# Designed miniproteins, single chains, continued (3), part 41

Each design is a single chain, and the fold is of that chain. pLDDT is the mean over its residues in the fold that is shown.

## One batch from the design tools (miniprotein)

Design m9396
Fold by ESMFold2-Fast:
Structure m9396 (fold): chain A 75 residues (1-75)
Amino acid sequence: SELESEIEVLLERLKQAEENFEKSLEQLKNTDNPESKETLKKIEEAKSYEEKLLWANNSDEEWRERLLELLRLMK
């Protein structure tokens, strides 16, 4: 199934984001530039743990939006 394959890929990427979360967060905090500051603000304002992970992972907007949509549909 195309949906099942997409879920598998997105879950693998989410796992990688989880594994790198603390490292990415530390790098963002230590980087003195406007993009890093904006990303930190997005992480702080994120409504869910998954959203925080996606911002910290410096994920592409398309991937982030698709995964968040998919997570929203899960119960």
Scores: mean pLDDT 67

Design m9397
Fold by ESMFold2-Fast:
Structure m9397 (fold): chain A 60 residues (1-60)
Amino acid sequence: MKQEEERKKAIDLFLATSKAVEEIVNIRIDYKNDPSITKQEYEKKIEEVLKKHEAERKKL
């Protein structure tokens, strides 16, 4: 049913967002625990996750 498509899109978007948040949290934990990771590397990793999430959203 077409109403099912809207619900599926909402669920897929929620799952994609949850995955992005999990990746960001893991990057933050790594940065906090590993002093060899520079702020510049940390910021680049966050940007990569955000860009990937934006691409996923555009596919939905």
Scores: mean pLDDT 79

Design m9398
Fold by ESMFold2-Fast:
Structure m9398 (fold): chain A 88 residues (1-88)
Amino acid sequence: PPRTLGDILLEELTKLEQDAQALLDEAKANNMPQSLIDAFQDSIALIQKAKQVLGLPLPVSPEERLQVYNDAVEKYNKVKAAFEAAKA
């Protein structure tokens, strides 16, 4: 059967969760600021909530699913940018 948009977004969020966890582990290993560690934990929690919402049945609109996905991606990108700035 063909993959749905929800399936694609869930796969992408799973990749983001793995990437965020890897960066969190690197931040901890390098004794980076606690605020950055907390921000990665918040980002991972938001990704997990987004995955839960995207797993809901058809009554959740495509627009709502895309918004939840975009919010998780935006949070991750902001935290990643802060991580790269702290690493420099």
Scores: mean pLDDT 81

Design m9399
Fold by ESMFold2-Fast:
Structure m9399 (fold): chain A 70 residues (1-70)
Amino acid sequence: GAARKAALLAAVERAGREGLVSEEDKRRLVEAIESAKDGEEAARNATRVAQTLPPEQAKGLARAVAPASR
């Protein structure tokens, strides 16, 4: 539901503020989460976008979004 999507959006916002992702990658992640029908799909969409990033950044983001999908 909405709470899981909100948690994922908050996590992406924090990652952007901490410089873990570029402003462009942050926008891609936000769009992927917002286009999802539920929190589980939002987590999968965010993980897919993260996989297009350098491996180290992709692993970090995948771990950051996974707990918010539960």
Scores: mean pLDDT 72

Design m9400
Fold by ESMFold2-Fast:
Structure m9400 (fold): chain A 78 residues (1-78)
Amino acid sequence: MNEELYERSYEVFYEEGLQLGYSEEAAEAAAKKTAEYAARNFEKWRKDGVSSEEFQQELAEIFFGTAEETEKKLEKEA
């Protein structure tokens, strides 16, 4: 895994999650999962010649999906 890419992606996605109004827990979960996916899969996506648009869409789906599921879990536990 590219640790530098993970660290930067995590910071960016975490701050975006908070700005979008997600809880700290949801923003952290979404940022971690999205940053990990990006750091692990960026080289493969680049090598396989898939479009940056497709990669960005995948990141968005992981981010919003994780944030929404975490928020639902928090609501159920509250």
Scores: mean pLDDT 77

Design m9401
Fold by ESMFold2-Fast:
Structure m9401 (fold): chain A 86 residues (1-86)
Amino acid sequence: MSAIERRRQEEQEKEELRQRLAELERELVRFVEEHLDEIVASDELAELLAQALTLLEQARALLEKGDLEGAREQLRQAEELFERLR
């Protein structure tokens, strides 16, 4: 693979990860708005939300550093937590 093609692939992947991060952040906000009463009543649910937020913040920091694999892993973990919230 050429250096130009590799860079283009990395930029595309970074953009895809940014979009995925934004989608998960929107889902988190919507979940909080729809399930506020359940969150207030459940320490476990509040802790899962805090973990999800931390993973999204870590993914953002890794994207800024150019660590695409690290960002992808943090987003994967956030998605797993979102499945538990459903």
Scores: mean pLDDT 79

Design m9402
Fold by ESMFold2-Fast:
Structure m9402 (fold): chain A 56 residues (1-56)
Amino acid sequence: MKVRVKDDVIARVMATEGVRPGDVLEVLEELDEERLKVLAPNGVVAVVPKSSLEEV
């Protein structure tokens, strides 16, 4: 499953984890109701809020 990072304040803060607005990410695991574990295009595994993601 692929998701796209929304252009919001949270996504901009998470840029330090290699996840940026507009990035298309592979979902690896659903950690809880609010968080997904994703693979970033640079190969980094990151935890991102579901509210900052949209399904592609």
Scores: mean pLDDT 72

Design m9403
Fold by ESMFold2-Fast:
Structure m9403 (fold): chain A 89 residues (1-89)
Amino acid sequence: EEEKQRLLAEAQKERDIADKYETMAKNYQKMADEWGKRASELEKNKDKYPEELKIAKEKRDYYQGMAGFYKRLADIEKKKADELEKEAA
């Protein structure tokens, strides 16, 4: 009984952490999408704005990387929560 409650409490903590990472991933993906659109617009005039295009692509790639990183962390925490809930059952 007490062991089950402890495992469920731990699972909830992991789910709360996963939710925070999921939010970070979504925020970074939004930034990546915005910089990606900027880069696409600048690509049409790349000879006029070469430095701005370079910066837009670098920021796009950086934020895409961060989004993927936090998505992976969220998935790890969700799996931990799932295993703890199975042990509690």
Scores: mean pLDDT 88

Design m9404
Fold by ESMFold2-Fast:
Structure m9404 (fold): chain A 64 residues (1-64)
Amino acid sequence: EDLARFGKAVAALGKKTYSRAELREVLAAHAGPATGEAVLAALDALGKKEYSQADLMAALARAR
C-alpha cells in the first residue's frame, strides 16, 4: 500500500543514507501526512543525523 510505494521510491533513489528533509519529502509524496509524521517520529527517536535503509524499514514497520 502507501508504505510499500514509499519503500520502493526510497530504494529507487539508490542512496546509502538519507536526511530527514529528503525522507519527509518522499513521505509527503507517497504515504500521506499522518503516516509520514508517524514514520518521522520513529526516525527522530533513533537520534541520528542521517538514516540508512535499515533504519527506514524499521520506522515503516512501526508506523504500520
Scores: mean pLDDT 72

Design m9405
Fold by ESMFold2-Fast:
Structure m9405 (fold): chain A 85 residues (1-85)
Amino acid sequence: SALEELLKRIDKELEELRKEVEEKMATSSPQEQVALQVALDLIEAHNELRKEGLRKLAEKGFNLEEFANMSESEQDALILRVLLE
């Protein structure tokens, strides 16, 4: 389903980002490592909210193929609106 494909994409992109962050941390100062970890934690939290919003949109019968064609800012705005209902 479109929902399952979007959820898998979010998880895959996060795993790829974790690997990039791990590589970057290996050459980073302690202060930079803290900043990278905080940024990663925020992205993880954002992704969990995005996945919850996607599940709610699917439950409402929203067209997730149209959602996938939206810009990231449009997607984020729609997720925020559905989470606030």
Scores: mean pLDDT 85

Design m9406
Fold by ESMFold2-Fast:
Structure m9406 (fold): chain A 64 residues (1-64)
Amino acid sequence: MDEEKFEEVRKKAEELYKKGIDGVVTHLIEETPDYKKYIVGFYSKATGFKGEVKELYVGKPAPA
C-alpha cells in the first residue's frame, strides 16, 4: 500500500521546507525488470513552493 510511503515523503518535504532547505525527496516504492516506481516530493522555500507529492515511473509504463 503506497499511502503510508506517500505520507512519509510529504512529511519529509514539509520538514525540509520549514528548515529552509530546497530540493526533492524520493522514495522507491516498486521495482520490476521493466520499470521503477517512486514517490517524489518537491519543496522550495526560496520560490514559495511547498511539498507537492507525485508518483514517478522510470522505464516502461505500468499497465492501465
Scores: mean pLDDT 62

Design m9407
Fold by ESMFold2-Fast:
Structure m9407 (fold): chain A 70 residues (1-70)
Amino acid sequence: SKIDTAVLTGVGAAVDKYMEDPTASEEDLIKTAEDAARDKGKKLGLSDDDIDTAVKKAGEQTRAILASLR
């Protein structure tokens, strides 16, 4: 789905940032995921509600991944 594509794009951006700079804060990584999901959602033509859903899911999934690594 387009929402899932935006979520995966967001999470992927956060992972890429972490790989380049492992000292990046969790808040910075979550913001990176949320911003990338929002931008991808806009490019895919998602509604504002669907973009908000994708942003929230990308942030939540990124937080969960980072928590599991600690």
Scores: mean pLDDT 87

Design m9408
Fold by ESMFold2-Fast:
Structure m9408 (fold): chain A 92 residues (1-92)
Amino acid sequence: SPLEELKRRLDELIEELRRRAREVLSPEQYAHVERLLDEIRAAVEAEDYDRALALQAELAGFLTENDAPAEVRELQDRIGRVLVEMQELVQA
């Protein structure tokens, strides 16, 4: 299923972002990122893609405000693109 492939891609990107964020962010910043990633995953499982995209935008803003390295922000951008593709696929 194309949706199942996108879900696997999303999981891989979330785990890579989690790994990278743990290396470069403070423990408090990492805890906030981890919470947002868990909430994005929960929203996707609930098929609430509007919520998942809103949470991803919140994550993007947080990472930018806290001057996260480009590699972490790039992973977050990839998560956003996968979420958009999932939403478009479900609406088709």
Scores: mean pLDDT 88

Design m9409
Fold by ESMFold2-Fast:
Structure m9409 (fold): chain A 62 residues (1-62)
Amino acid sequence: KPLTLTDEEFQKAVDELMKYLAENPNPTEEEIRELAKKMKLPLDVVRELVEGYRDTLKRREA
């Protein structure tokens, strides 16, 4: 479905994704696809959020 989430639902999905990434910061492509399906987020959005989280971790160590 192209866009069925409200802003509130989108934020909740992002929060759930961030909790997942806190426990598993290096998800596989398959895990990213499953997260997108579970949270009803576009795959590209989930990839961007995962990449942003990884970049944040790298910057904290740099």
Scores: mean pLDDT 72

Design m9410
Fold by ESMFold2-Fast:
Structure m9410 (fold): chain A 125 residues (1-125)
Amino acid sequence: MDEVVEAVVARFPQHADLVRRLLTGPLEELPAIVKELLDAGVSKGQITVLLMVRAALRAGNPRAAKLILRLSEPYLDIDRVIKFEDVKNVILNFLQDEETVKAIEKEYKRIRELVSKEVPELFEN
């Protein structure tokens, strides 16, 4: 788990503390952290991927978190929202564990609901 967190943080050296807090901190801190990352110029695609990685880590699956990060590497420099549905089938086929994918999806939906309520600009085109 810590190795995955540090691998993700290494992709954002100028925002290391915010990214670490986004991945490991309390759910209720997420809207404030997301807003601070947006204000700092981190792309919507990068932030959306970080929220999916958080969902996998909180579901207790660092293997899925590594897969999400790897699948999303081409999108880390693209300022567009990444949808969970775009990665769900690849995660399911790789893990072959529907219960784990379901747990990650449930966690991500909770994250997205909270963040979109407080920081709707993240999901705006």
Scores: mean pLDDT 79

Design m9411
Fold by ESMFold2-Fast:
Structure m9411 (fold): chain A 90 residues (1-90)
Amino acid sequence: SWLPHYEKGLEYYKQGKYKEAVEEFDKAFEILLEKYGPNGKVEDPELVLELFYKAAEAARKINDTLGLNKYGAEAKAIAEKYGLKLPKLE
């Protein structure tokens, strides 16, 4: 399940452990992509958007440009698809 990885990533983020946060967020991200496909349909789009946004923020903190772009693109896609407000990413 992706949710425990997201929760663990949030805990690392709160502790300022951004590299460890990105590793856990990326595990949640990959599970979601395998289940729903890139920009695919999800059951809780608001929570998935929050995950992608937090992953992008954590990647930015460690200067992970590839991760930031990857998570940011999926956050934008899901926000556009579900009519959600996108936080500013890059």
Scores: mean pLDDT 77

Design m9412
Fold by ESMFold2-Fast:
Structure m9412 (fold): chain A 74 residues (1-74)
Amino acid sequence: SSREVARNIGLVLRAVGALEEGNYEEAVRALEELKERNADNPETVKALDEAIEAVRKGDVEAAIEHLIKALKAI
């Protein structure tokens, strides 16, 4: 539904905004929530797990690349 799409977009914007601010804890929380909402999609879950690990390593570029892959799988 459009509401589900809007929530996914909201979580993506929250994650990207947190990464831009250097707030990696908030970025991980947003990505974990996005992962929970898409738990039935293994391709999206894998890409989001890779994005979360990149955030934990401070690799913002890799985190965004994996987030884009996750979004393409939705």
Scores: mean pLDDT 86

Design m9413
Fold by ESMFold2-Fast:
Structure m9413 (fold): chain A 99 residues (1-99)
Amino acid sequence: KEKEELAKKYALEALFLSGGSALAGAMTSTSAILEDPSLKEEAEELARFSAEKSKIMEENAKSILENKEDVELAKKKLKESEEAYEETLKKVEELKEKL
């Protein structure tokens, strides 16, 4: 049924956002430490934050896949993942502004 395909699409999107969050956090924190060692603590905080948000987005995708008939749950979990991704990008931008 169309609901299962839509749920799979939303789960895949949440997983893509999870990967993007982890990559952005890891790359930005590494670049910051290399450019300014005084930012090590803030870079480590960003790395931890992005990893935690990535984990939440992975769990959201899993929840969608375990409930393929519940399109409203899929929409809610995707929106939560989009919000987690935006929070990660905000932290990335805050660290970059200090460079």
Scores: mean pLDDT 85

Design m9414
Fold by ESMFold2-Fast:
Structure m9414 (fold): chain A 96 residues (1-96)
Amino acid sequence: AKVGDKVKVTFANGKTAEGEVISVRDGTAFARLKGEVKRGEKGTVEVNGSTAPATAMSDGKGELTVAVLFDANGQVRGAGVGAGTSGSHPIAAPPA
């Protein structure tokens, strides 16, 4: 994945969140999406025609951040979805 790639998450409840990759580091792409999610909801992430399980790590409404994990071949392994929290706490990612 690269910055600007389209990301879509479809949750088991039928809700969707869509947006674009904003950052890529090593095996992880971070995307900003628009949608609603509740902690613990499960779904499917789709990036560049590759799909994998996605899990909501926190409640979110409006702006969502998705961390997408890739393998060495660029295939999606999974994703974590969280609220866009640029104001009071950074997204839970290792400092790098």
Scores: mean pLDDT 73

Design m9415
Fold by ESMFold2-Fast:
Structure m9415 (fold): chain A 55 residues (1-55)
Amino acid sequence: SAALEALARRLGISVRQAIAAGRAVLSGDEVTIAAAMKDTGLSRAQLEELAALLR
């Protein structure tokens, strides 16, 4: 949780957005991942870092 909060702040998004983006990656659905990238402005690699903290 603390690591997720720190990464969300560093990426300039809210913790809620970080959780949603991480869940998008964990879904494995490329359309959902692409939507999360557009909504956050983050790269796939940054979304994968968020997903790693939710495991």
Scores: mean pLDDT 83

Design m9416
Fold by ESMFold2-Fast:
Structure m9416 (fold): chain A 83 residues (1-83)
Amino acid sequence: SELEEVLEKLKELLKSTPSKEELEELLRYIQEKFKRARDPITRAALHEVIELIQEALKEEDPEKRVELLKKAIEGLENALKKL
């Protein structure tokens, strides 16, 4: 599942404080998945994660960045329960 792959990548990044470079690489990866996704639930979940990572990249506070990424994880877990 594309959502499971994105979820695992986010969980792995949150084992340490993610760099902006790591977040930019993840954002590009998710944007490519979004372009190929056809299922409405998958598309909505990936779009929300994209927005949260973009917000995290603009955030100067590392703790607030982690909170935004945790929100992305929660959104992905909720979407997986609906599939």
Scores: mean pLDDT 85

Design m9417
Fold by ESMFold2-Fast:
Structure m9417 (fold): chain A 90 residues (1-90)
Amino acid sequence: MRNPADAKRLLEEAAESYVAAAEAEMRAEREEDPLKKASLEVASGVLLAASDNLIAWAREAGASEEEVEEARRRAEREAEEVRRAAEKAA
């Protein structure tokens, strides 16, 4: 079953998960507590895996490679803004 609305939603969720992973990674870098740091690093890894799975499901739902590439580029721009904001706050 191909559903363009589902493909679009899954790509949006993938982008959100990718940005959340970057946020968790930046928090982990600033965390002094080893247990909290490790927890944030695990959370970042899980969110990255979720993003990859959501992209795979979006492709199954009918997302084109062009739509996937656009979503990846948007997510990376947003993740870079998160990283830049964290660097300025440090």
Scores: mean pLDDT 83

Design m9418
Fold by ESMFold2-Fast:
Order: C-alpha cells, then structure tokens, then sequence
Structure m9418 (fold): chain A 92 residues (1-92)
C-alpha cells in the first residue's frame, strides 16, 4: 500500500507526464492514487471537492503543471497540508 506522500508524488508524476488534461482526468488520477494509499471514501470525497473548487478557476483543458498546482491547493484547503507539500516538492 502506498503512503500518502508516495500517492501525492505519483499524482504529480502522472499529471506532469500529460501534455493536456481535462478536469475529470485530474480528479480520476487523484481518486486512483488516494484509494491505493488507503484513504477512506469520505476523505477522498472531501479532498476531491476541494480540488474541484480549485480546478473550477482554470480552463477546461489544463497543462500538467496547472493541474498539479490546483491539486496541491485542494489538498491544503482540505486540511492535508503534508500531501500538498509532497506535490509541491515533486514540482521542483
């Protein structure tokens, strides 16, 4: 099973591997890795809602970097600051 920080790193890596992403693809990637890290459905829903709010401020088609930055902000807003840090560290 992945740790939370390992899942966040894999999310960032997959997002950055894509030239273009839809908002739905971003949410699917986040959901996939959080489930692999053993997050509860309740925690995943809370995180995805916060990520979706950040994505709503962006165009319908995103770069991997835009998606990763939105995911980091969503994690932080949902109270998962350690996951946001792992995403930001992967962007450096």
Amino acid sequence: MLTGPEAAKKIAEELLSKDQLTKEEVLDIVRKYLREAGFSDEEIEKILKAVEEELSKLPDVLTGRQAAEAVAKGFEKAGFTYLAKAIRDALK
Scores: mean pLDDT 87

Design m9419
Fold by ESMFold2-Fast:
Structure m9419 (fold): chain A 79 residues (1-79)
Amino acid sequence: KISEEELRAAVEFAARLAQKLTGAISDEEIEALRTLPAAEMAERLIAKLREIAAATTDPAVKARLERIIEEIRQMLKET
């Protein structure tokens, strides 16, 4: 079982990782995510990562984003 605190920390880490990989997530967007409940924070990040993946031309970056999305979805099911 994953706690809401663990989910929140993982989602923030994933958002920072995606920011470094793509540059498509701003610090302000990550700060806005932090104001949400853990489950909503996870859902918002998944939606954002799907948009970035759809716009990405690099297959390696796209595959990495898809793995991050699936990991967050797994954690969300366990909270």
Scores: mean pLDDT 84

Design m9420
Fold by ESMFold2-Fast:
Structure m9420 (fold): chain A 58 residues (1-58)
Amino acid sequence: ARVTVTYSNADQGAIAAQIEALGGRVLASSPSDPILIADVPADRIADLAAIPGVSSVT
C-alpha cells in the first residue's frame, strides 16, 4: 500500500531503513520536511506506525 509517513525527532535515513526492513520501499522523501512516501505491505502498516519517531501513517 502507498502511504505517507511523517516523523519527528528521528533521522530520515533511519526511518527509511526500517521501512525497507518491513519489506517496504521508500518512493520519495523531502529533504526539508519530515515526510516520506513509501510502498509498504498492508499487513505491515501497524509495525510501521510502531517505529520510534514515526508520528503518522496515512
Scores: mean pLDDT 79

Design m9421
Fold by ESMFold2-Fast:
Structure m9421 (fold): chain A 72 residues (1-72)
Amino acid sequence: DLEEKIRESLLESGFSEEQAEELARKTAELAKQQGLTDPNDIASLTGQLAYQAGASLQQANKAASLVFERLS
């Protein structure tokens, strides 16, 4: 499940359960709308949305890396 893998990656990168659920839902929905299937593209989208939601660059990059690892 794409949304769950993104959520787990966000939790591991230090997001709260509420933030991880919301960001994972939005990221999975946008990935589906944009036709993204490549792990690197989905990871990049996750990092971008995390940063826009107020995460530090370090936290956003960690989330993106963990998403890439879980999807590859």
Scores: mean pLDDT 87

Design m9422
Fold by ESMFold2-Fast:
Structure m9422 (fold): chain A 93 residues (1-93)
Amino acid sequence: MKDEPGFKVVGVSNDEEAEKALELIEKGGQVDLLIIADAHRLSRETLRRLLRAAKEAGVPVWIFVPQSKAEEVRRLAEEEGYNALIVVDDPAL
């Protein structure tokens, strides 16, 4: 919602993309927003590592999760200090 030049967004939808995002954040790459499109598709360990790395780097995270998995993801996010989830009511086509 802000028109800021140089704003960098990293999207993650699977484990491979999550590993690349994690490496980028840990190596000090600039990430202004991390979007986790399907948090329930990531392993709990991968999701936890991403949230930890983002928190240490001060990167805001948008966590998208289907309603049926929202409670599990919310608990994990809460443990890492993230209480903002975007619950999507989007059934698989």
Scores: mean pLDDT 74

Design m9423
Fold by ESMFold2-Fast:
Structure m9423 (fold): chain A 81 residues (1-81)
Amino acid sequence: MEKLEKVIEEQLEAFNESTGKNLSFTPEAKELLIKASEGDEELLKVLTHRAAAIALEKGREVVEPEDVKEAIEWLKEQPPP
C-alpha cells in the first residue's frame, strides 16, 4: 500500500511541475485509485494523471473521489489494447 501511494505522489509531482499547479488528492481519492488499479502500477499512473487532469479542468486543485470515478469511466470507454 505505501509503495502504491508513493507512485501516486510521484505522478502528481510530475503533473504539478508540468502544469505549474499544486494539486493534491483526498485520502478517499487515493484509496479509490489503488483499488481501481488492482496493483498495476502502470494503470495507477494512468488513472492518477487522468483524475488530476479532470480536477484541473473543473478548476479545482484538490482531486476528489468523483474525479477518480470519471477517470475510471473514461478508461472503460477507450478501445481495448
Scores: mean pLDDT 80

Design m9424
Fold by ESMFold2-Fast:
Structure m9424 (fold): chain A 92 residues (1-92)
Amino acid sequence: MSLIERFRADLDALLAQVTDPEVKERIREAADKLISLALDPNATLEEIRKAFNELSEVLYEAVKQGADPALAERVASDALALMIAKEIERLL
């Protein structure tokens, strides 16, 4: 729960700095997919890794188009924490 709230807060900060509406939408879609999978008890680690990779790709594209790399790194770090938390849940 706290990880998702942190991820959303950092995501909102990044989105406020992104000027391209198409890039904003792709970031939102990738982030929402990752959150949905993180909250789904039936989601596989493979699905979550794929969603993380998709988010990382769109964040990289956003930075290449002028988005703040520091905010993108924060979003990526939060997303990685969500993925690791899901992997740990599978070990319990």
Scores: mean pLDDT 81

Design m9425
Fold by ESMFold2-Fast:
Structure m9425 (fold): chain A 78 residues (1-78)
Amino acid sequence: SVERLEREARREAEKEGLSPDIPETVLTNREVARRLIEIGDLLDEAFKEANGDREKAFQIFDERVKELEKMREELEKL
């Protein structure tokens, strides 16, 4: 799970003598990865909704990925 990856990253940083405080940028990238996996699960739904129209299915998927990237950019501006 992503929570375990975040925990492992913190432990690894601590082991290297770095602060256990992981920069928000790193956490943001992991959050984006988590959302991409979730969107990947929606790919099957997009193909079912498109009902054999692969171009439409990929368009739906691409729009969802773009929305996720916009969320990431907003988080990075914080």
Scores: mean pLDDT 62

Design m9426
Fold by ESMFold2-Fast:
Structure m9426 (fold): chain A 92 residues (1-92)
Amino acid sequence: SREEVLERLRELDARLQASGPVIRAAIEAIADPARRAEAEAAVNAFLRELKALSEKLYKALQEKRYDEALEYIDQMDALLDELEARLAALAA
């Protein structure tokens, strides 16, 4: 439903806002320059994919394709989970 999409979108937005400082701190904690470069590349890849999904989400919302909008939000959440896991591994 539209209400479900709006709720999930609010949750995603809150998560994205909270993740910025955490991602910066995680990268700054990496002492190895090669691992830091990998972390920066991972963030850049994440931002490119997030932008592509955001464009698809916007179109789905305009066309009232709420089931597809939820799928894109799920993909964005998964993308952030993958980035967080990768950054944790690079900091270890």
Scores: mean pLDDT 88

Design m9427
Fold by ESMFold2-Fast:
Formats: structure tokens, C-alpha cells, sequence
Structure m9427 (fold): chain A 104 residues (1-104)
């Protein structure tokens, strides 16, 4: 169901954001190894969120796909200073949000 995918995307998007913030706090405390690990897990969660959003669009859930992709893009844009992959994923999520919104 599209609703289950939207829930999955929302949880993964929130987790990516929280892990991104946690990586900054770890680095501020001098734990660079933990900071790097938190960035990697945040990126993995963001990639999985983007896959869930894409599947929602493929199933015709364009409105929810646009909303979830927009939220993902906004969060990842704020994290783009931590790793260039966040900026790349943010742009892909924004493109998907715009494409889905046109079909909603």
C-alpha cells in the first residue's frame, strides 16, 4: 500500500535528519569515527527513503510521493555541508517531488 511506503519514507527521512545532527554533535565532542559512521547511516537511510518515494510514484501515489520527496529534499539540503552526497540526494528528491506534483 502507498500509505505504508509514505510511513516508511517519513521514518527514514526523520532518522536521516536526526543522524545528521548527531554526527555534528559527535564531531564537536572529538569523536570523528562516530561522526563518520553516523553520516554513512544517515545517507543509507536517505537513499532508502528516496527508494520508497520512487515506489510510491510508480504505484500512482503522486500526492504522497511529492510531499515525502519534498520533506526529504528539505532535510538533506540542510545536511549538504556535511557530505556532498546529501546535496546530490536532495537535488534528486526535489526533482522527484516536482515530477510527482505535476501528476497529482
Amino acid sequence: MVKELARKSAVLTTSAGVLGVASVLARDRGDDALSDELVEVSIENAEEALRAVREMAERGGYRLAAEEAGALSDILEKLSYLDPRFGELSREARRLAEEAAERA
Scores: mean pLDDT 90

Design m9428
Fold by ESMFold2-Fast:
Structure m9428 (fold): chain A 67 residues (1-67)
Amino acid sequence: ELVERLRELAKKTKNPELQKKLMDIAERIEEFRKRAQQRPLSVEETQEMADLIAEARELYKEAEKEL
C-alpha cells in the first residue's frame, strides 16, 4: 500500500523533481518486496529496505505538505 500511495501522490504533484523522487523510491521498495518473494533477504538487504521505507515516509510527509 505504501508503494501505491507514493505513486498516487506522484501523479498529483505539480513538481516534476518531486514526482521523480516519489516514483524512484516506490520502485526501489517494490524491487525489495519482489526479491523477498523469490528468496530470503540478507540482514544487509533487510536493513536497506527498512532505511528506504523510512526515507519514503519522510518524503511522503514533505510531498503531502506541498499539495
Scores: mean pLDDT 79

Design m9429
Fold by ESMFold2-Fast:
Structure m9429 (fold): chain A 79 residues (1-79)
Amino acid sequence: MSESEINKLAEALVKELGYSADQAKAIAEAVANASRAVVGLNPTPEEEKAAKEAGINVLVKAGVPKAKAEEIANKYITV
């Protein structure tokens, strides 16, 4: 994820889930770090799916409901 994509994810967390800007930024950075850990230089469809699943797991651990975490991951997690 680029810095711009991390910022868009943070804004979505504030707008849709009521996190503070600081909390949203920390969660968005954790999602980006988890996604990067499973993606190579030329991401395959399998690695893209793994990146989204890693992001969903971070969001759920942060307190985001699973269904909403899946929606957010599909919209904002890009490889």
Scores: mean pLDDT 78

Design m9430
Fold by ESMFold2-Fast:
Structure m9430 (fold): chain A 100 residues (1-100)
Amino acid sequence: MSSEEILAAFRAEVENLTRMLIQDIKELKLSREETFEALKRLAVQLTREAVELARKHGLDLDRLLAVVREALDAMMEELGMSEEEKRAIYEAMDETARQL
């Protein structure tokens, strides 16, 4: 696959996973704490996948992380998350990327 095809596939996966999580949060009526922990888990997972794709295919990690940040920002805005909660999610992503 071309780099653009890999990036497009990753974007589609990120958008699908974020949509599914929003649905689960709303349908299961997760608490604020459960919602935060679920988003943090998704952010860490997607960051690990971005790092893996960047290493395996020689892709620009910053481009892949931008896809993740854009999708998570939209999700956190829809869920009405606080600026403190948003910051903690981004910090978890940055820590994960540094450790891998």
Scores: mean pLDDT 85

